# Designed miniproteins, single chains, continued (3), part 115

Each design is a single chain, and the fold is of that chain. pLDDT is the mean over its residues in the fold that is shown.

## One batch from the design tools (miniprotein)

Design m11984
Fold by ESMFold2-Fast:
Structure m11984 (fold): chain A 64 residues (1-64)
Amino acid sequence: VKVELVEKDGKKYLVVTVGDKTYTIDVTSLSDEQQQQLKDQALQLGKLLEQAEREKKREQELLE
């Protein structure tokens, strides 16, 4: 999981990459503290998504 804060044309974006998927969230209206909190939450969510994908594969092996 990769989480970056990117600035473009005076706007700030949170870019979250999970596997082959990239999510872009406009965080320009958020405070620096809120941007950091969202970044930390996105990193945690990314880890949960990786874990959920492993769990789904495990369920498919057990529930065929």
Scores: mean pLDDT 74

Design m11985
Fold by ESMFold2-Fast:
Structure m11985 (fold): chain A 85 residues (1-85)
Amino acid sequence: SANEKEAEKLYKEGLSLLTEDPNNEELVRKGLELFEKALEINPNFLSARLALVAWLESLLTYKRDELSEELVKLIEELLEKYGKI
């Protein structure tokens, strides 16, 4: 459907931002927000949900001390929404 294609585009844009510069907090935040928008449009988008959770876990494991409190809060909120299976 058109909504599934839109969700896929948002997911790909989010991946691009997250991989462009993982040390750029603004790009990381925007990438995570695009993943959430993709999941809001297509809640059954399993690959996007799994990728989001993997990125969130990675950021907390390896970069927590380098992240702002605002970004850590966003990561924790997204894990609460999407990390529980």
Scores: mean pLDDT 83

Design m11986
Fold by ESMFold2-Fast:
Structure m11986 (fold): chain A 80 residues (1-80)
Amino acid sequence: MLKFTITSSDGSEVELEIPEDASPLELIELAKEKAGIGDLAAGIAEALVRIAEAVGLPLSLEEAAKIINNSSLFEVELKK
């Protein structure tokens, strides 16, 4: 099982626990549940996944997390 820790610029952390065999759709639904608790970084990751799907390029939450980490705005950590 994959664990994601999303750290917002204010130092708040949200931990996501995701099955390693989860489909992109399942990852989106899990991100919706966690983004609903007011974490901006989680919301951005979900938005990136949805935008990628809309343009016909499937993107996982793991790939979205890597993009966010490379942007220096937020930190997203993948834990096992």
Scores: mean pLDDT 54

Design m11987
Fold by ESMFold2-Fast:
Structure m11987 (fold): chain A 81 residues (1-81)
Amino acid sequence: APSLEEQLEQLVEDVERSLRQFAETTTLSLEDFERQARLYADALVQQVRKEYPEASEELFARFEARLQEVVDRVVAERRAA
C-alpha cells in the first residue's frame, strides 16, 4: 500500500490537474477563482488532518505549503493569460 506521504504527493498532483482544468473552463474572475482554489486547498488540509490525526505537524505543514505553491502557480498562469 502507498505511504501517507506518497498518497499526499499524488493528491497534490491531482489537485494541480483539477485546478488547471478549472482555470481553463471557468468564467469566474481571477479573484473569485483564487478564492475558490484557496478554499479547496484549505478543505483538503482539514480533511487530511481529520483522517490522519496521528500524522506529524511537519507532514501537514509540507502538504499545505505544496498545495499553496500549486494554487500560486495556477493563479499566476491564469493572470498571465
Scores: mean pLDDT 86

Design m11988
Fold by ESMFold2-Fast:
Structure m11988 (fold): chain A 88 residues (1-88)
Amino acid sequence: IEELEAKARAALAEAKALYEQASTDPAALAAVEAFAAALQPKVEEKVEEIKKIAETEGEEAAKEKAYEFYYEVYTELAAAARAALAAA
């Protein structure tokens, strides 16, 4: 779980760095924000699923699923930011 947390945090740091780069270009920023908005319903659904896992399987299982999901989301956001910057 600590390794998954470290991977999720690393992915978040990379996504933040790319978002900072995108923020200097209005077109790139708009594209990244649109992508993030499109992910919002899926993020909300997954958060509710993780809460249920915490109730049925325990907090540790929920944390593992949360870190896996955040790693996926931040990795997708980083990829979207790279694509937006390349297109801008």
Scores: mean pLDDT 78

Design m11989
Fold by ESMFold2-Fast:
Structure m11989 (fold): chain A 70 residues (1-70)
Amino acid sequence: SEEYNKELAEALLLLKPYLEKRDYEGARKALEENKEKFSEEVVEGLLAALEVAAEHPEVLLGQVELAEKY
């Protein structure tokens, strides 16, 4: 779980510039281009979150804020 949280934080920081601009397609593309760096669970979880990110942008942005504090 600690390794999962670290990997999730690294993936969120990778997606940060796209999420800040609400560029969810750019975020999806960046995640797909870097999917080999992350576990399937992290990739699938973030892809699912990106599907609803336009309706709930605060969720992923809040997770990025938490990732930046570590």
Scores: mean pLDDT 79

Design m11990
Fold by ESMFold2-Fast:
Structure m11990 (fold): chain A 83 residues (1-83)
Amino acid sequence: SEEAVKLLKELGYTSLAKRLEEAEKAGDNGTMGYIYANLGDMLALEGRNKEAAEFYQRASDLFAEAGLPTLAARAAAKAAALA
């Protein structure tokens, strides 16, 4: 999403922002899920727990679509812990 790309750039992770844009163009839900989960971790470290929970939930949905149920469950649990 534009919001995730913007946040990655604001946090100084310009290479991750480019990788996210490339994964979105390719429909690579697994890679997008990993990047969203990492963004959630970074936001949580900054105390931005509501935004972190939103990105963990999106990561969970993307991992589920990619056929990665264990990673989806882990991301959903992280989202629930911050909600």
Scores: mean pLDDT 86

Design m11991
Fold by ESMFold2-Fast:
Structure m11991 (fold): chain A 84 residues (1-84)
Amino acid sequence: SHLSDEARQALVRFSMTFQGKFTSANDKLLFGELVNELTDPSLSQTDEVLAQLEKKYLSKAETENAKENIRAIVAEARRLLAAQ
């Protein structure tokens, strides 16, 4: 399954609410990379792909704050995928 264009736009808007929620500049950049992968229209956002992305980005995150933000954006991607 793929996220629809409407769901991708909703996920991008949700990602903007995290702009002030980083304690590390490196983690902010990492989060931007995750958002780009989650919203890439060429990628299949299956449950397996979302689980792999979550694991990958959690392993790279420097702070617990960033891990919480990563879990939140991936959970929203899962919610949007299920709501289609």
Scores: mean pLDDT 84

Design m11992
Fold by ESMFold2-Fast:
Structure m11992 (fold): chain A 100 residues (1-100)
Amino acid sequence: SVKDLLEELIKELDELLAEAAALPRTEQTLIVLSALNEARIEAKKLIDENASTEEALKTLEEILQTIERLKEEHNIELPVMERAIELLRKTVEELKKLLE
């Protein structure tokens, strides 16, 4: 279900947030922490609002685009950012399967 996918996303985002928080405090790490916290807030909001598959998909695609843009603009080479992008892409693809 959409809720199950979003709950798994939040769980994995929490693990990435913990990893990012353990890194040296740099501008890149602060950008990553901010972006992951925003993604978590939006995912939780989708659950709380009982969002449709289409609404969840649109929101996560917008989050993915924002994170990819931040990675490019700030030349972020932190592995945690790449894993966050992979996680969001995987969740987007799983949501697309629910629209079949």
Scores: mean pLDDT 89

Design m11993
Fold by ESMFold2-Fast:
Structure m11993 (fold): chain A 85 residues (1-85)
Amino acid sequence: MMEKVLEEFEKRLRSIAKKLGLKEEEIEKMLETYRKLLENEHTLDSQLEAIEKALKEGKLTPEEAEYWIKVLKMIKEVEEEIAAR
């Protein structure tokens, strides 16, 4: 039920984003990242570690890594809110 999981995630993300003043483009990028994670069955923690490793190896610029770390941390926060009910 990927569709229902994405719907609940989007609802929670939009609630948090409204409080933080996030733009629609940023929300859409976070949702797309979450879809990719669900499709590949990777954990958020493993994706965060992969980004930090790529930055350390020079495969990502600091700006690119900061953006993706921010996105993944926001996704993790939303998932924790869903799990907390």
Scores: mean pLDDT 67

Design m11994
Fold by ESMFold2-Fast:
Structure m11994 (fold): chain A 95 residues (1-95)
Amino acid sequence: MTFEEIEKKTEEEIEELVEAGALSREEAELLAFPALMKAKLHYGLLEPEKVPVVEAALAEYEARLREIQASDISDEEKIELAIAAAREFRARVEA
């Protein structure tokens, strides 16, 4: 699968979630951001100095998502925590 195919699929998934009323566009874009950065990392589309920052941030984000998924809390609370984790990921990558 090409990066362009991943980007298009991600935009389609964002649109579907927003249209279904499940998430706001801002929340859907935040949740999609780590997946897009992971794809950029895989396809060598990141600036060399950003590679170690994105790798470290992805490892922390994916570990946090596993903790959230394993938690005995509501799906709504899991989504809120995932959005917070994605926001923290974005802040680290854009710093």
Scores: mean pLDDT 80

Design m11995
Fold by ESMFold2-Fast:
Structure m11995 (fold): chain A 113 residues (1-113)
Amino acid sequence: MSAAEIVEELKKEVEEIIEKVKEGADPEEIIKELEELLKKAEKLLPTVPEEYQDDFQELIEQIKKAIETLKKLYNDKSKSEEEIRKEALEMLESIGKKLETLLEWIKEKEKEE
């Protein structure tokens, strides 16, 4: 699998999670979907070319932060389910934008080869 294919697959999964959140998915389901995304990203990290590893590691850290934030909100019962979904959407959109930027950079780099 190419680096571009890896990033494109992760981007598609983020888009699917965003759609579920917009459909009113439970915070517990959103957290599980993000944990699955994190496991997939961590498994793929060693297969990513060295030149993209720092950006990919930043992506993994951003996903970890999103999971930690949502788990804290859900466990603390500090916010309603609607407020948790709103925060999840903002974090997922940020992750998706980082994936898009990384994908564009990888595609341009591969095109020069």
Scores: mean pLDDT 82

Design m11996
Fold by ESMFold2-Fast:
Structure m11996 (fold): chain A 57 residues (1-57)
Amino acid sequence: MIPSTEQALSDPQAALDAANPLMTAAGLPPLTEWNGEAASLLTGIQLRQIGDSLPQA
């Protein structure tokens, strides 16, 4: 599950835990820290690339 900005604001540690498996599944490096703007931007970019490459389940 992709952590939302709201989720990261409420529990940044949980957001990192949720994001890291998705990053590794996509072959991307795991997030080392959750910075609001940087994390949201990175997640958005990955979602765009993954969505374009990966088929719907």
Scores: mean pLDDT 60

Design m11997
Fold by ESMFold2-Fast:
Structure m11997 (fold): chain A 82 residues (1-82)
Amino acid sequence: VTLEEVKQAAKRLEGELEKLREKVESPSTTKEELEKLIEALEKAKEELKELLKLVKDEESQKIIEESIEKINELIEEIKKKL
């Protein structure tokens, strides 16, 4: 995995998290949908933690750690609505 690939993946994740935040803020989103979003975000977080073990360069590690933090922030935001 290259640094450029990690940067592109992080930008994609940021866009996906933005869309999920809009869904979380929607009054039409059900409790069950919010619970499923937490499950999906926890799974994505675990995948990023595994990737973090495989990357050796500090810059890629920082980007992945920042992505994990952004996922954690959204999970906490969803939990406030439950």
Scores: mean pLDDT 82

Design m11998
Fold by ESMFold2-Fast:
Structure m11998 (fold): chain A 63 residues (1-63)
Amino acid sequence: ELLTLSPSTTEQLNKLNKSLGLPEVEQVVSRQTLKDVVKKSAESLGLNPTDEQVEATIDRLTS
């Protein structure tokens, strides 16, 4: 599944990812790629997110 992020959401996510040393995401990304990025971002912050927490974050980013 391909997801389209808003420009502001893409900018905020890339700002966070740059601070964590993670790769930038494109405005149109696969759901799996976005899950991987969200999970790695959380793990870089010392968090162990559940699949439900990751999905909730993705829903927030795509709404």
Scores: mean pLDDT 74

Design m11999
Fold by ESMFold2-Fast:
Structure m11999 (fold): chain A 61 residues (1-61)
Amino acid sequence: MAELIAQGRAYLQTELGLSDAEIRALTTDTDLISLAEGRKNMVPLGPAFRAALRARILAAG
């Protein structure tokens, strides 16, 4: 479990440039585990995370 949570966090930090604090605020341990287990699923889980991702995309372009 802890390894999958860490893997999910690392994925989001690498792919989306989110800080650890942002990840903690926007995702649950279950979201991180599901993301890590899916590994090919690049879609963030949960509406709060999707809103944050959308905001990052808008800030980039």
Scores: mean pLDDT 64

Design m12000
Fold by ESMFold2-Fast:
Structure m12000 (fold): chain A 74 residues (1-74)
Amino acid sequence: SAADVEEGFAVLERELDTLDDETRRAVGEQFIEMAEAEGVPQEVIDALREAVRRRDLEAFKEALRRMLRVLEER
């Protein structure tokens, strides 16, 4: 369900808080690749790329939630 997927991402977001910047960047790049493969809107992909580029964890979490909402609507 949407709630179960949100809970899964909440666990991932907590894990991101424990990672160093280099590992977070690698994880961020993996999510960008997934977003592109899944046909996520360009606006969301751009937000993910910008957050990764700026090393802005909170912006990345926000973009990740937007990606989740898009995938849930499918």
Scores: mean pLDDT 78

